# Designs tried in a protein design run: designed miniproteins, single chains, continued (4). Part 77

Each design is a single chain, and the fold is of that chain. pLDDT is the mean over its residues in the fold that is shown.

## One batch from the design tools (miniprotein)

Design m14669
Fold by ESMFold2-Fast:
Structure m14669 (fold): chain A 61 residues (1-61)
Amino acid sequence: SDVVENARTTLAEEFPEATPEQINNAVDAAVDFLRGLGMPITSARVIPLARTILQEELRRR
């Protein structure tokens, strides 16, 4: 999906320290969350949510 590819590229540029696996997991989790709620899967929704998930992963909470 263009949305998933765009989100992965955007987060890889914002978080060069993150692994591709961490980025993919954050994007997949964001997409799954939005699908569970019946919300539209758009870059504007996926990117902020995936960014939050990735930041939490990198913080070691």
Scores: mean pLDDT 85

Design m14670
Fold by ESMFold2-Fast:
Order: C-alpha cells, then structure tokens, then sequence
Structure m14670 (fold): chain A 97 residues (1-97)
C-alpha cells in the first residue's frame, strides 16, 4: 500500500475521536465499539502490509478479525482493571462464537 494516508488511516483517526467522546459520556458500550473499530482498522492495515505476526495471523484464520480485536480489548481492560469495558467486550466476544 502507498505511504500516503489511506482510508484505513482515516478510519482509525475517526474511531479515536469516537473513543474520546465515549470516555466523556462514560459509555462503556460506545467505548468498546470505537476501540474495536480502531483495532479492526489496525489489523486490516497490518494484514495488507504483511506486518501481522504469525500468531495473530493464525488467530485471524481461525476466528476472524472481530474476535481478535475484541480479545485485544478484553485483555487490555482486564489488565487495567476496567470491569465495565471488560464485561462488554466479553459479552460481544461470546456473541461472535
């Protein structure tokens, strides 16, 4: 892909703004949704540019990018002790499986 700003780069920027708004509103659901969109955009860019790790690539083949994105959000929320975000991410993850 070219070194210029791509639609994927712009999608990440927009999702970051949505994430900040969700923080202001204390909306765990909107926060998880925005963070998942950021992770999905990052994963797609990494996949297209061949920068995804072997372990992440295998997870994508087995479960798809949405599960990988939600797993990243869930693990980060658990590490930070953010119970509301972790519960929402886990709920969405179970709905996909």
Amino acid sequence: RPRELTPEDRAISEALKNMEEAKKNNDAEAFVEATVKIQLSIIEVELENGKLSEEELKLLKEHGPEVLALKRVLEQAKAEGDKEVAEEAERRLKELK
Scores: mean pLDDT 74

Design m14671
Fold by ESMFold2-Fast:
Structure m14671 (fold): chain A 86 residues (1-86)
Amino acid sequence: SAVERMAKLDRGPASDAQLQRVRDDALSMGMPQSVVDRIIAASRRAGVGFQGLLRAVVVHYTAEQLRKIGDEIDKELEERRKKEEL
C-alpha cells in the first residue's frame, strides 16, 4: 500500500542528482562504498526511481547494521568467555 504509493510517485528513473544524494546519505550512515556503488549501478540499469532507490538503501542498511550488531555481540561474548576462564 504505502510502498506502492511511493513507487507511483516515481515519474521515471532517479536523476543523477538523486543518485548522488542517496549515495552521500548512505555513506554518511556508514554503509560500505562497494555496497552503495553496486546499489546505485543496479538502480541505474533497472531504471529505478528515487523512492525505489531509497527502499533498496534502507533494506541493505538494515542488513549491514544487523551484521555489525551480530559481530559486536559475538566479540562481547568471546571477551566475557576469556574473562571467565578459570
Scores: mean pLDDT 70

Design m14672
Fold by ESMFold2-Fast:
Structure m14672 (fold): chain A 75 residues (1-75)
Amino acid sequence: SGEEAFLEALGELLKALKELYDKIPEEKKEEVEEKLGEYGERARELAEQGDFEGAAEVLREAKKYLLETVKKAEE
């Protein structure tokens, strides 16, 4: 179901945050927290409307943003 996809995407994002938070450059932590907050708010709005599939997609975008941010910091 869409709810299962949402919970899976949320779990994946939280796992990535636990593994990668310390790898985010200190100077970028505030920006990353703000951007993840924006994704979280959008996902919340979609979930409140019953669009759990859309919410899951937004959470996957948030995870991608986090991964790309860490990768760019290492380049």
Scores: mean pLDDT 85

Design m14673
Fold by ESMFold2-Fast:
Structure m14673 (fold): chain A 94 residues (1-94)
Amino acid sequence: SQENLDKIQELMARLVELMDKLLNKEEQDYLRDILVEEGTAKKALEKLKKEGADEVMILILELMEELEKFANGDLSVLPKIEELLKKLEEMLKK
């Protein structure tokens, strides 16, 4: 629905802003490459967890996995999306 599309766009914009603030360009490029290679945020997350990636990248991929579920019609993931966004926002505070 249009309301769900608007909400997805809002949440994606928040994620992009957090990625821009938390990751440098090299880290953002690496994340994009892994997402393209693996095809889903879930598979990218599994790969980066095995490789011992930092918690910021893990949280971003967890958020992307939940956003993929929401985009596919699972509205029950909204509280988890808000929780992950809050965790990432707290990481901006040193």
Scores: mean pLDDT 83

Design m14674
Fold by ESMFold2-Fast:
Structure m14674 (fold): chain A 61 residues (1-61)
Amino acid sequence: GPAAERERRARAILAGARRGLERLGHSEDQINAAVAELERAIAEGASLDEVERLALRHLLR
């Protein structure tokens, strides 16, 4: 259902962001802080498109 699809997409965004930051050479503390920000946005009801924009902001710096 829609909730399960949101959960799957959210997990994919978080995993992708973590992998991307790791490959760019960010520290574990920096990666954990960025992922925590994305998880907070998801918990606060942000759209997954908004969460993807937040992830891209971290990956493009």
Scores: mean pLDDT 85

Design m14675
Fold by ESMFold2-Fast:
Structure m14675 (fold): chain A 79 residues (1-79)
Amino acid sequence: DEENKEDAEKFKETVKEKAEKLGMPELGKKIIEFIEKIMAGELTDAQLEEGEARGRAYHEEHASETSEKTNLEWLAIAA
């Protein structure tokens, strides 16, 4: 689906821009790599579930933090 690819490309660009603004380009690269693996179908359902569980655990640990840096770190852990 070209629409799905376009949405993913926009999301990758947004992640890159936010990571660069926060001085965390390596986290941005990690998140983009994870998105590319999902798009390529290289991740199993088990790997996706594990990533989601890791992201949820990180969110619970950092529930009192609301910075964009925390949001990028949460996404990077899910990757």
Scores: mean pLDDT 65

Design m14676
Fold by ESMFold2-Fast:
Structure m14676 (fold): chain A 61 residues (1-61)
Amino acid sequence: SAARTIATLLALARHEALTVPAEQADAVIEALVRAGRAEGLSDAQIAALRDEIRRIFAELI
């Protein structure tokens, strides 16, 4: 389901934010967004997902 996909990608984003160097953050964010697209998320869901992942990275890095 879309909700499960989003929850999984947000959990991965939290893990990645703690482990990747700050200079790789944008590349990791876009990789997670691409994974969401591959799972069939809509453009609106992708926009919301990108914003939430960026928020997670901003808070943790």
Scores: mean pLDDT 83

Design m14677
Fold by ESMFold2-Fast:
Structure m14677 (fold): chain A 98 residues (1-98)
Amino acid sequence: MKKEIEEKLEQLKLAIEKIPEIIAEAEEYLKTNDLPEEIREIIEEQVEVLKKLKEKAEEVLSIDDEEEQKEAIEEFEKERKELMAPIVERQKKIEAAL
């Protein structure tokens, strides 16, 4: 239990560290390129999803109770997959059209 939680917490810490970099790159890309509205909207939606995931990850890391933290980690992993799935599918469709 404790080792499993520690490993998942390290993964969340890495996600929090990486997400701001990904957002910054996406925002710079939107500012420097004149993109079709559909592509712009997808990138903006991805940025909003990443912001939500970062906030949720920070909330999980702030939990002091081990059992509550474990439940929060499981909910975070489930929500991350659910939120990212439609964005990934739309991105693949656009890439295939290019």
Scores: mean pLDDT 75

Design m14678
Fold by ESMFold2-Fast:
Structure m14678 (fold): chain A 78 residues (1-78)
Amino acid sequence: DLKKKAEDYIKKAEEFEKQGKYVEAARYYFYAALIYKDMGNTKKAVELLRRAAKAYEKAGHYETAKFVLIQAEELEKE
């Protein structure tokens, strides 16, 4: 069940985020975003990509954060 896998990844990302493990949090938000994108839920995918980008930024991975944010912006444009 892809939806349950994505929801589990979001939960793991939120737990890592609370622990200050921002790289791991960003990775799980990103994987969840890809699942929602494959399911055609573009709004949720964009939301999760923005959360991943913010987590990468908090981790000091500014280039990766910018790359992920561009992916979110492109997905919003269709």
Scores: mean pLDDT 89

Design m14679
Fold by ESMFold2-Fast:
Structure m14679 (fold): chain A 82 residues (1-82)
Amino acid sequence: SKEALAQAIIADIEAIIAEVREMIRRGLKKSDIPRLIGMLLRVIGDLITAELLDVPQDLLDRIRALYAEFRRLYREAMSAIE
C-alpha cells in the first residue's frame, strides 16, 4: 500500500539520520565524504519516490520534514570535515 511504502521511507530516512548523528559524534574524516554523498542521494531518492507515487499527504509532510532535518545534519557533517 502507499501508506506502507511511506512508512518504509520514513524508517529508512530515520535510520540514515541516526547514522549521520553517530558519525558526527565519533568524528568525521575526508574518507567519510563518499558515504555522506551516498546517504544524500538515497534520501533524495526516497523523497522523489514518495512524491511521484502520491503517498498520503500527512506522511509526505513527515517525509519532507525528515528530509529537511537530514539536510541540516548533512551540512553540519560536511562543515565538520576540514
Scores: mean pLDDT 89

Design m14680
Fold by ESMFold2-Fast:
Structure m14680 (fold): chain A 78 residues (1-78)
Amino acid sequence: SDEEVWELVEEYARELQKLFEEKAPSMSDEQKKKALELLYETSRKMAEIVEDPSLSPEEKKKKIEELYEKTKKELEEI
């Protein structure tokens, strides 16, 4: 359901925020800016997926999971 898709977005957003908070004390201002820009763009892309009427809830979940995994990896490499 669309409600389950939204719950998944909220869960992944919390996990990404937690990763940022854990890394932030060791980050430079430049690294923090890059991480925040990455998180902002990821949030925008997730919203686009949720709002896409051509996608089923299952297809939305898969795309959100793939985006989460990609963003997590990129965040860890900052």
Scores: mean pLDDT 86

Design m14681
Fold by ESMFold2-Fast:
Structure m14681 (fold): chain A 79 residues (1-79)
Amino acid sequence: SDLYRFIYKKVTLDLETVNETWEAIKEEKIGEEETSDEEKIEKVAEEAAKIAKELEEAKKKGERYWEGLFIDVSISRLS
């Protein structure tokens, strides 16, 4: 049951993390700078696309890392 909860929570957390990251990116790139609306949209879209791809790769690597870490922590704590 713990493993099932871990997987479910991990999926939910990934979606939440993606949403939080996207909001942070929008705030950073749009900021309070007086930039043309078209330039703001273009910059946000380009950065978002670049970061989204990096995030997808990091998420795949992170999923493997977190799965291993969870197992390792469980074993170490139980020892």
Scores: mean pLDDT 50

Design m14682
Fold by ESMFold2-Fast:
Structure m14682 (fold): chain A 89 residues (1-89)
Amino acid sequence: MMEEIYRELFAVLAASPEKLDVEEAIRLAQRLARELARVHDALEIVISKKASAIDPERLRAAVEAAAGVPVTVVEGEGSDVAVLLIRAA
């Protein structure tokens, strides 16, 4: 299940920045965060600059509200693709 949600999120983020469905990306991030929050007490979101259409604070707040655990956002290492990764903090 989590593997499938991650693949859906990757597919959404693989779109060009102008075609990025921000609402769908946030929805899938919230869904991943809920699964991870079952076993982790804090989460970290790693986001690339190519996903700049997504407001990092909006994403953090939405994910934190869904997961019920503290969430931080950090800029990921340079990548040629728009990347959003949710992991244990």
Scores: mean pLDDT 69

Design m14683
Fold by ESMFold2-Fast:
Structure m14683 (fold): chain A 60 residues (1-60)
Amino acid sequence: ASLSDELKAEIKEVAKKIAKLNGIPDPSEETIDFIIKTNASLLTENELKEKVNGMKKLLK
């Protein structure tokens, strides 16, 4: 799915933080891109925005 560059950047930031919490301290760009693609195919853009905002609050 086509996501805004802003939303992609936010998902990438959150994905890196989540990966570190799960013991993956430096996820590859390919892994991050796969996470973005997978989430975009499973969720609407609005659901992704809500999920990202929730995760950002938890990771602050």
Scores: mean pLDDT 68

Design m14684
Fold by ESMFold2-Fast:
Structure m14684 (fold): chain A 109 residues (1-109)
Amino acid sequence: DKEKIEEIIKEAVKRVTELVRAGKFEEAERVELEALEELRKIVRDPLEFGRLVNEFMLRLMKAAYEAAKASDAVTEEQKKELEEKYELMKEQVEAIKAGEKRQEELKKS
């Protein structure tokens, strides 16, 4: 199911990019939620699903922010909000990654 998972993520990112470029943020959020539900049907293990969601959300937020920056339909306030959400998501993913490997590194950090 790796190929099916990647196809769901790819289609969601593409559609969200188009919707954000058009300033349709509510529709973009709906596409995100629909993609998460489809991924949940494939990935039954909660820990594996959580890792997949983090990867998906990071890819999605990056694409949305880049689309917003290139769009005349998106306000400067909306661009700033997306930038803040993308930076927060990056920090969350980095914190999770650090947490997974920090048992021996807790002596230093």
Scores: mean pLDDT 79

Design m14685
Fold by ESMFold2-Fast:
Structure m14685 (fold): chain A 58 residues (1-58)
Amino acid sequence: SALRERAQQLLDEATAINRQILEEQRKDPENTAGIAKLAEEGFKVAEEYARLRAELEA
């Protein structure tokens, strides 16, 4: 279903952002502003995923 596919896409995006955060923390830990922006993007994607996940489980 389209909702299932979108949920998987959002999960993949959240995972990719988390990976980028870990890489930035290793490469340039003092880039707190850049890391914070990635975390904000990740949080937004995770919220969308949680909403779709709740709808799929309802």
Scores: mean pLDDT 83

Design m14686
Fold by ESMFold2-Fast:
Structure m14686 (fold): chain A 84 residues (1-84)
Amino acid sequence: APSDLEKAKEYLKKALELLERYKETKNKKDALEAIRYLGKALELLISLGEVEPEEVEKLLELARQVLEGEGVDELIELLKELLK
């Protein structure tokens, strides 16, 4: 079975895929699904101590901006950094 860390990374990869899709489609459903997967990943990363509260706050603020059609590239970049 995958570890919680590997599970979190799979959720981040899914969020990234959906955000890249949202850039092409502009379909809000893709953005909402991406944010849902980001939330699942953050829940696991917080439980593992792999993210700081300030980093979580920044990611959630960018997720809010994505729902308004902004900040997509910034969120994609941060998710790529988390996947290192």
Scores: mean pLDDT 84

Design m14687
Fold by ESMFold2-Fast:
Structure m14687 (fold): chain A 118 residues (1-118)
Amino acid sequence: LLEEAREAFRKALLEAGVSEEDVENLLNDKPLSEIPDLPIRSVEELLKLSKERNLHVFLIDPKSALVFSLTDEGKLVPIGSFSEFLKLHSELVPVEVLLADATSPISGSSPLIAILAS
């Protein structure tokens, strides 16, 4: 189950255009070397997509590799490292990877990586 989740998220990140180096960095709870060149969406647009498609939205801080859940109020609730996120949400299937116009409450980094999952 956990290995299947790791491979599903690895595949989704690679297919979206995240570098192989930075996918391995995330899977090992390390910071990204660069911000990937992905479409950027506002928090309001991500909340709309979440409601219309019944998807969960998770935001990743590229500087700390920490994962946050995006609440219906647009707040970032910390989950933990990327590896902890995969353990807690191993049954989720990633649907889309993009960028969020949001700022990390931990590092102050912006944009964040957004993963939409069902």
Scores: mean pLDDT 88

Design m14688
Fold by ESMFold2-Fast:
Structure m14688 (fold): chain A 55 residues (1-55)
Amino acid sequence: AEKTVIEKYGEPLSLKVTEGEGGTAGVIAVFPGKLLLALMDAKTGEILSEAILPT
């Protein structure tokens, strides 16, 4: 799960993974000047949904 985010967006300053329901995982990753919110499949690491918010 975390590895997919790092491969796509690079190494974050801070990363939090939260267990979701139905085999999903929520990821909050902080980068300089932006925040990534992602929902991922916990089994495959596939990104199901993502949002990038400027900070």
Scores: mean pLDDT 74

Design m14689
Fold by ESMFold2-Fast:
Structure m14689 (fold): chain A 87 residues (1-87)
Amino acid sequence: MNREAAERVREIAEEVRAALPDPELAQGVQDSLLALADAVEAAPSPEEAARLLREAAEQLEEGAKELNNEALRRAAERLRELAEEVE
């Protein structure tokens, strides 16, 4: 499951990059999500992978509210759904 979850995080990173109009913001968010994917893949348990995904979802939701950005809000929701699948 961790490898499959990491691959789905990488898919979310590509979707966010394509949806964000600011290239610098898009790159920064993509880099953060790719680092998350690596951490999820390396996680010692499904519970730890789910925790990492939930924490990232909370941070993206906060960023989405501050920037009023629907692409970030959708990415946060997808990460939360993925965390539930991994547990």
Scores: mean pLDDT 82

Design m14690
Fold by ESMFold2-Fast:
Structure m14690 (fold): chain A 55 residues (1-55)
Amino acid sequence: SLALQQAIDDFSLMSYDVEIDLALRQGKYDEAQKLQQQRAAVQRENADRLAALAS
């Protein structure tokens, strides 16, 4: 279902948000930037998959 897939996608992105926050608090700015780029890629993939399911 679309609702279930969206919930899974949201949870996955929240995991990245936690890791980014931890990296920033530890002063690991390079790692935080890499995580932000990875999060953006995952978000795009999730959006594409969700769009396909909505068709």
Scores: mean pLDDT 83

Design m14691
Fold by ESMFold2-Fast:
Structure m14691 (fold): chain A 64 residues (1-64)
Amino acid sequence: MLSLEEMRERLEGLIAEMPPELQEQARAARDNVLATMSTLSDEERQELFDAFQRLLEERRRRAL
């Protein structure tokens, strides 16, 4: 499983591909998700990470 720091870097890569107007909101959401993940089990953390990653990818796709 990725560390929280590695997860942050992965999400930052996806956010950087989004339109600038969405990046600030996406980073705020990322920070909230990472804070929640720090309180979860490894299994729950992975599930939340996968869900948020899919959300960012979907939003990026719709912005194209």
Scores: mean pLDDT 78

Design m14692
Fold by ESMFold2-Fast:
Structure m14692 (fold): chain A 66 residues (1-66)
Amino acid sequence: MKKVFEGERTIKRGKEGDTKFLVEGVLEGEGEILDIRVVKLVEESSDKEADRALFEKWMAEQKAAE
Protein backbone atom coordinates (compact mmCIF):
# COMPACT_ATOMS: atom_id res chain seq x y z
CA MET A 1 0.00 0.00 0.00
CA LYS A 2 1.14 3.55 -0.73
CA LYS A 3 0.41 6.54 1.49
CA VAL A 4 1.67 9.97 0.56
CA PHE A 5 2.79 12.43 3.22
CA GLU A 6 3.06 16.04 2.10
CA GLY A 7 2.89 19.40 3.76
CA GLU A 8 3.17 20.52 7.34
CA ARG A 9 2.87 17.92 10.09
CA THR A 10 2.73 18.72 13.78
CA ILE A 11 4.04 16.22 16.31
CA LYS A 12 2.99 16.75 19.90
CA ARG A 13 4.87 15.75 23.03
CA GLY A 14 2.27 16.85 25.57
CA LYS A 15 3.59 19.70 27.69
CA GLU A 16 7.11 19.30 26.27
CA GLY A 17 6.02 21.18 23.18
CA ASP A 18 5.32 20.55 19.51
CA THR A 19 7.57 20.05 16.51
CA LYS A 20 6.43 20.93 13.01
CA PHE A 21 7.88 19.35 9.89
CA LEU A 22 7.37 19.96 6.22
CA VAL A 23 7.56 16.50 4.73
CA GLU A 24 7.27 14.76 1.40
CA GLY A 25 7.28 11.02 1.04
CA VAL A 26 5.59 7.71 0.43
CA LEU A 27 4.77 4.86 2.78
CA GLU A 28 4.83 1.64 0.77
CA GLY A 29 4.59 -2.09 1.34
CA GLU A 30 3.88 -3.24 4.89
CA GLY A 31 4.16 0.37 6.02
CA GLU A 32 7.80 0.89 5.12
CA ILE A 33 8.80 4.41 4.14
CA LEU A 34 10.74 4.25 0.88
CA ASP A 35 11.04 7.89 -0.05
CA ILE A 36 10.43 10.46 2.63
CA ARG A 37 12.09 13.83 2.94
CA VAL A 38 11.93 16.38 5.69
CA VAL A 39 11.69 19.48 3.53
CA LYS A 40 11.92 21.86 6.47
CA LEU A 41 11.63 21.91 10.23
CA VAL A 42 9.22 24.78 10.88
CA GLU A 43 10.37 25.36 14.45
CA GLU A 44 13.72 23.61 14.48
CA SER A 45 15.20 23.15 17.91
CA SER A 46 18.88 23.45 18.75
CA ASP A 47 18.87 19.62 18.91
CA LYS A 48 18.22 18.34 15.39
CA GLU A 49 18.67 14.72 16.52
CA ALA A 50 15.83 15.13 19.01
CA ASP A 51 13.64 16.64 16.29
CA ARG A 52 14.46 13.71 14.02
CA ALA A 53 13.67 11.19 16.77
CA LEU A 54 10.30 12.88 17.32
CA PHE A 55 9.57 12.62 13.60
CA GLU A 56 10.53 8.92 13.55
CA LYS A 57 8.17 8.29 16.47
CA TRP A 58 5.37 10.03 14.58
CA MET A 59 6.06 7.91 11.48
CA ALA A 60 5.89 4.73 13.58
CA GLU A 61 2.47 5.81 14.86
CA GLN A 62 1.31 6.47 11.29
CA LYS A 63 2.39 2.96 10.27
CA ALA A 64 0.45 1.46 13.19
CA ALA A 65 -2.66 3.46 12.21
CA GLU A 66 -2.59 2.01 8.69
Scores: mean pLDDT 52

Design m14693
Fold by ESMFold2-Fast:
Structure m14693 (fold): chain A 85 residues (1-85)
Amino acid sequence: MKEKAEAEALKLLGETVSLMKQAYQNSEKGTGTKELMDQAVEAAERLLEHVKKYLSEEEAKRAERVLEDTRQAAELLNKETAEKA
């Protein structure tokens, strides 16, 4: 049970990182990265919710930082996209 909760948290973290990498790769090619960044933020939000329910407070603080970092990256991309439009 606890092992499944930890595996799920690691999977969500991996998905967040993977989506961010895809967004940055697409940014280099001039294609829209906003959708991928939005998905990364959603994955980070799900990670935080999951960790808060099933894991420790320390892990919840780490997940919260991942979410904050992901939101900042998405916000910067959104501002850049608005400038180009």
Scores: mean pLDDT 76

Design m14694
Fold by ESMFold2-Fast:
Structure m14694 (fold): chain A 62 residues (1-62)
Amino acid sequence: SAAEAEAAVDELAARLKALGAELGVAFDVEYRVEGDNVVVTLTAEGVTRTLTIPKSAVIAGA
């Protein structure tokens, strides 16, 4: 279900933040909807990476 996909992404984000804390690196995770996709932005130590996930896999709170 869409709720399961959303929960899975939230769990992954939490694990990335926990890993960052262990490595002494701050991880920030943000979401935005772009057309039929959800764009996830990860930022660590001033470096930003963007991942695109199909909206069908995640309902982005819309």
Scores: mean pLDDT 66

Design m14695
Fold by ESMFold2-Fast:
Structure m14695 (fold): chain A 77 residues (1-77)
Amino acid sequence: MEEEERKKREEERKEREERIRELRREAILEEASGSLYMMMSEALKHEPRSEEYRRLSEEHDRRGEELRREAERLEEE
């Protein structure tokens, strides 16, 4: 029966598209957090916490990049 296959393919497509949007949104939020921490690191460059903020910025940027790569992988399918 063709109806069950059509429904399954539509659900899989919608789930994939929703997952891609979620990953892109999360990537944007991680990138925004990274930018914020970088700004704080620069503003407080004479403070010991500047190094901590720099590490947080790098961590968030890395997560954003990983999320972007996941979204791209799903788009290639």
Scores: mean pLDDT 82

Design m14696
Fold by ESMFold2-Fast:
Structure m14696 (fold): chain A 82 residues (1-82)
Amino acid sequence: SKKIEELKKELEERGEEEMLEILERMKKEGFDDDTIYRVAQAALNLIKEGKDLEGFLEKVKLWLEGVIEPDKKKAQELRDKI
């Protein structure tokens, strides 16, 4: 998706390599483009607001370790960070 590539470029320009690795892993694990976009946008919003990005990344990693497919409850929790 062009929108995902635009968010990835902004994250790359900010030096957020760990977030980029998570997005690539989500793609490889078969997450849909809407879920990947929402996670990228949530991370970028946290960076712009000076909020806890590290805590967000930790939660996303735990989610990826627990399921191959998106968990609707975990996806909703991530959306609440946008």
Scores: mean pLDDT 72

Design m14697
Fold by ESMFold2-Fast:
Structure m14697 (fold): chain A 92 residues (1-92)
Amino acid sequence: STDEVREQVIALANQALSLVQAELEKKGYVEYPIFMASANIGVAIIAAIMDSPFSLIERTLQQAIELLSQSDSPVAQQMRQLAQEALRIVRG
């Protein structure tokens, strides 16, 4: 169902944001692409909660993946994997 897809997207997106939170607490900073990807992931969560069109969720996840691909950091790679899985679920 569409509700199950939205719940899965929210769960994966929140996992990605938890990685950013842990990195900020440990290092006091994140790279600009990770920060911008986090904003896009946040929009994807809001879109999923607000029953916004799947096209908006897909677009924001795609933008996050592109931004995360600009960083070689382990946190960026883990966030990208989570965002890619969320995008796969949205696309069916």
Scores: mean pLDDT 90

Design m14698
Fold by ESMFold2-Fast:
Structure m14698 (fold): chain A 101 residues (1-101)
Amino acid sequence: SHMERLEKAYNELKEKKTEFDALADAVLADPSDRELWRKFSLAYEEYVKKANEFLLLASKIAREGDEELRQKANELISQIEKDMKDVEARVAQVLAARAAA
């Protein structure tokens, strides 16, 4: 169903954000570590890709779905937009730490 597809995609994004946040913390603890930076960069790229895929899916469901699906899709879109801003802030923090190292 559209609801199951939406919830699955959202949960996958939550897992990717958890992985990204852990790697951001690891890089901040050792900004000179090239392997941690490589893993962080890949996690960021994977998160952005999944977030964009989710936003496209959620927007489609909001247009084609009933009122309940539209409300749920818009709620999750707002949450992902907030999470994206947090991710970009963490990227800026990591880049500043690497430049200072």
Scores: mean pLDDT 88

Design m14699
Fold by ESMFold2-Fast:
Order: C-alpha cells, then structure tokens, then sequence
Structure m14699 (fold): chain A 82 residues (1-82)
C-alpha cells in the first residue's frame, strides 16, 4: 500500500488531471483557455512529479510526468490559437 503522503499526492494529481481534461475539452470546442491557469496546472504537475520521485514512488512519478507533458502540449496549442 502507498504511504499517506503518496495517497495525498495521488489525490492532488487526480485534481490536476481534471483541470487538464477541462482545458482539452475547452480547446476542442474552440473556447478560450487562460494561459496563466494552464501554466499553474503545469507547475502543480511538475511539483507532484518531483515529490513522488523524492519518495521513491516511480509509478506516481511517471503518471505525473505524463500529465505535465499533456499540460505543456495544451499550452503550446493555446498559444498558437491566441
């Protein structure tokens, strides 16, 4: 089982994943997306990845890195459309 700290990071990552999903939907619908908000989402994903790595939770680290990469792609798409 994961430590209590790792479970908290899993919960934080799930919330970041929800924000990424909202941004993806909004971009697909042609809605404007706040670049500052997306950059905050990216920073949160990167923080979670670094923390997961420091705790030795490789699967959580990889998942958080994947979420951060998705957020970077969304930032690039939003910038190109602005």
Amino acid sequence: SLSPEALELETELALVEIRVAIAKIDLRQGKPVDLEWLEEVLREAERIAERAKSLGHDDLYKQAQAVAEEARKLIEEARRRA
Scores: mean pLDDT 86

Design m14700
Fold by ESMFold2-Fast:
Structure m14700 (fold): chain A 58 residues (1-58)
Amino acid sequence: SLFEKLKEKLEKEIKEAKAKYDKAVASGAPQSVINKLKLELEITEGLLLIVEGVESVT
């Protein structure tokens, strides 16, 4: 289904975003970079929750 494909894509994006965030923290990247990566991770996690919510009522 469309929802299954979207969830798989978002789960992959979350894994990639988390890996980038973890590497930035470990390498001592500038706080602005760390904050941006954290925000991108949180947005993608939020999108997955929305997709799961819409699927549950559709």
Scores: mean pLDDT 84

Design m14701
Fold by ESMFold2-Fast:
Formats: structure tokens, C-alpha cells, sequence
Structure m14701 (fold): chain A 109 residues (1-109)
């Protein structure tokens, strides 16, 4: 079961990398290595943290494509708050995601 979970995450990370800018590839590889270590150690809290970090990266990739929705922004707010970010920092990050998505849409118009 541990081996299968690791292989599933390796496949998921490779699929995300196909849609991610090269700058994020190192970050995605680091998350995969952290996931492997968390599985090996049975650290459930670290696993939840890594899964939330990956969800934020997927939302960021959507913003870069100009595909971000209001639902994605609400999800980002919830994840950032769960990761312990202060409300002002959460709103700054959400504002940045909106600005990234608006800039991406302008390039497609």
C-alpha cells in the first residue's frame, strides 16, 4: 500500500509538471520527496500539510492560465488559514492570485 501511494503521487506530480512552468518543477519535486518521507515515517500531519501545499500549487497554475474561479479563490483562503497564515496575509495572497489571472487573461485577448 505505501509503494502504491508513492507511485500514484509520482504520476500525479508528473501530470501537474506538464501544465506547470519550469520554475515550479523544483518545488513539485521537493513536495514529492517530502511526501515519500511522510509516508515512510507515518506522519499524518505532515501528509495533510503536503497535500494542502500541492492544492495551492494547482490553484496557482490555474491562475497562471487565467482559469481561476471564485471557488478556487475560496478554496485557497481556507487552505491558507488552515496552514496558519494571518488573515491579512491570506487576503494579500488571494489578491495576488487574482492579479496573476487577470494578467494571463489580458495576454490571451
Amino acid sequence: MKEEKIKEWEKKIEEIKKNAPEDLHTNLEQLLEAYKKAIESGDEELLKYIEKRLELIEIYIKALKGEITEEDLEKARKILKELGFEEDVVEDIVKLLKEIAEEARKKKE
Scores: mean pLDDT 82

Design m14702
Fold by ESMFold2-Fast:
Structure m14702 (fold): chain A 83 residues (1-83)
Amino acid sequence: SNAELAKKYADEAAKAMEEGGSPEATQRVREYANKAFEAASKGDVQKAYEYAKEGIRAAHEGGTPEAAQKANDGMLGAASAAK
């Protein structure tokens, strides 16, 4: 389901930041991942991508390049589960 797939990707983004992000950036990515997951679960494609972009921004500001790339992939995966 859209909800299950979005949750999987949101969790992957949060986990990447736990491994290579600052505590502040990790918390921000978790917040945006949860918002992207909720929007995707409701089929709100526009909101899901807007939240994903904010999470990606936070990941790049406070994560290692590797963590930021993994968070980027997870956030976009969560948003794309909305169709």
Scores: mean pLDDT 83

Design m14703
Fold by ESMFold2-Fast:
Structure m14703 (fold): chain A 97 residues (1-97)
Amino acid sequence: SEVYKKLAERSEKRAEEAVKRGDYLTAAIHYLEAAVYYSKAGDFEKAIEAAQKALDYARKSGNKMLEEAAQRLLEDPSNPENVEYALKAAEEVFKKS
């Protein structure tokens, strides 16, 4: 889906901007969203790249929920349960921040 690819690219840009500000929690959220959208688009290589970045920044921010969500996507970005878990994790952390 072209729509999901564009959403993923927007999320990556937001994550890059957050990294430049040293906002690692926000970076992890947006890289996780990018990984979800790349997975929905069927671009599993880009989903894995985004999930790896999400994991790195989740670890820097100390957010265990985002770490677990990113690890699940890295294990299988094509698994709908992993995609749903990651989306819910990103939304939950965003609401509490």
Scores: mean pLDDT 90

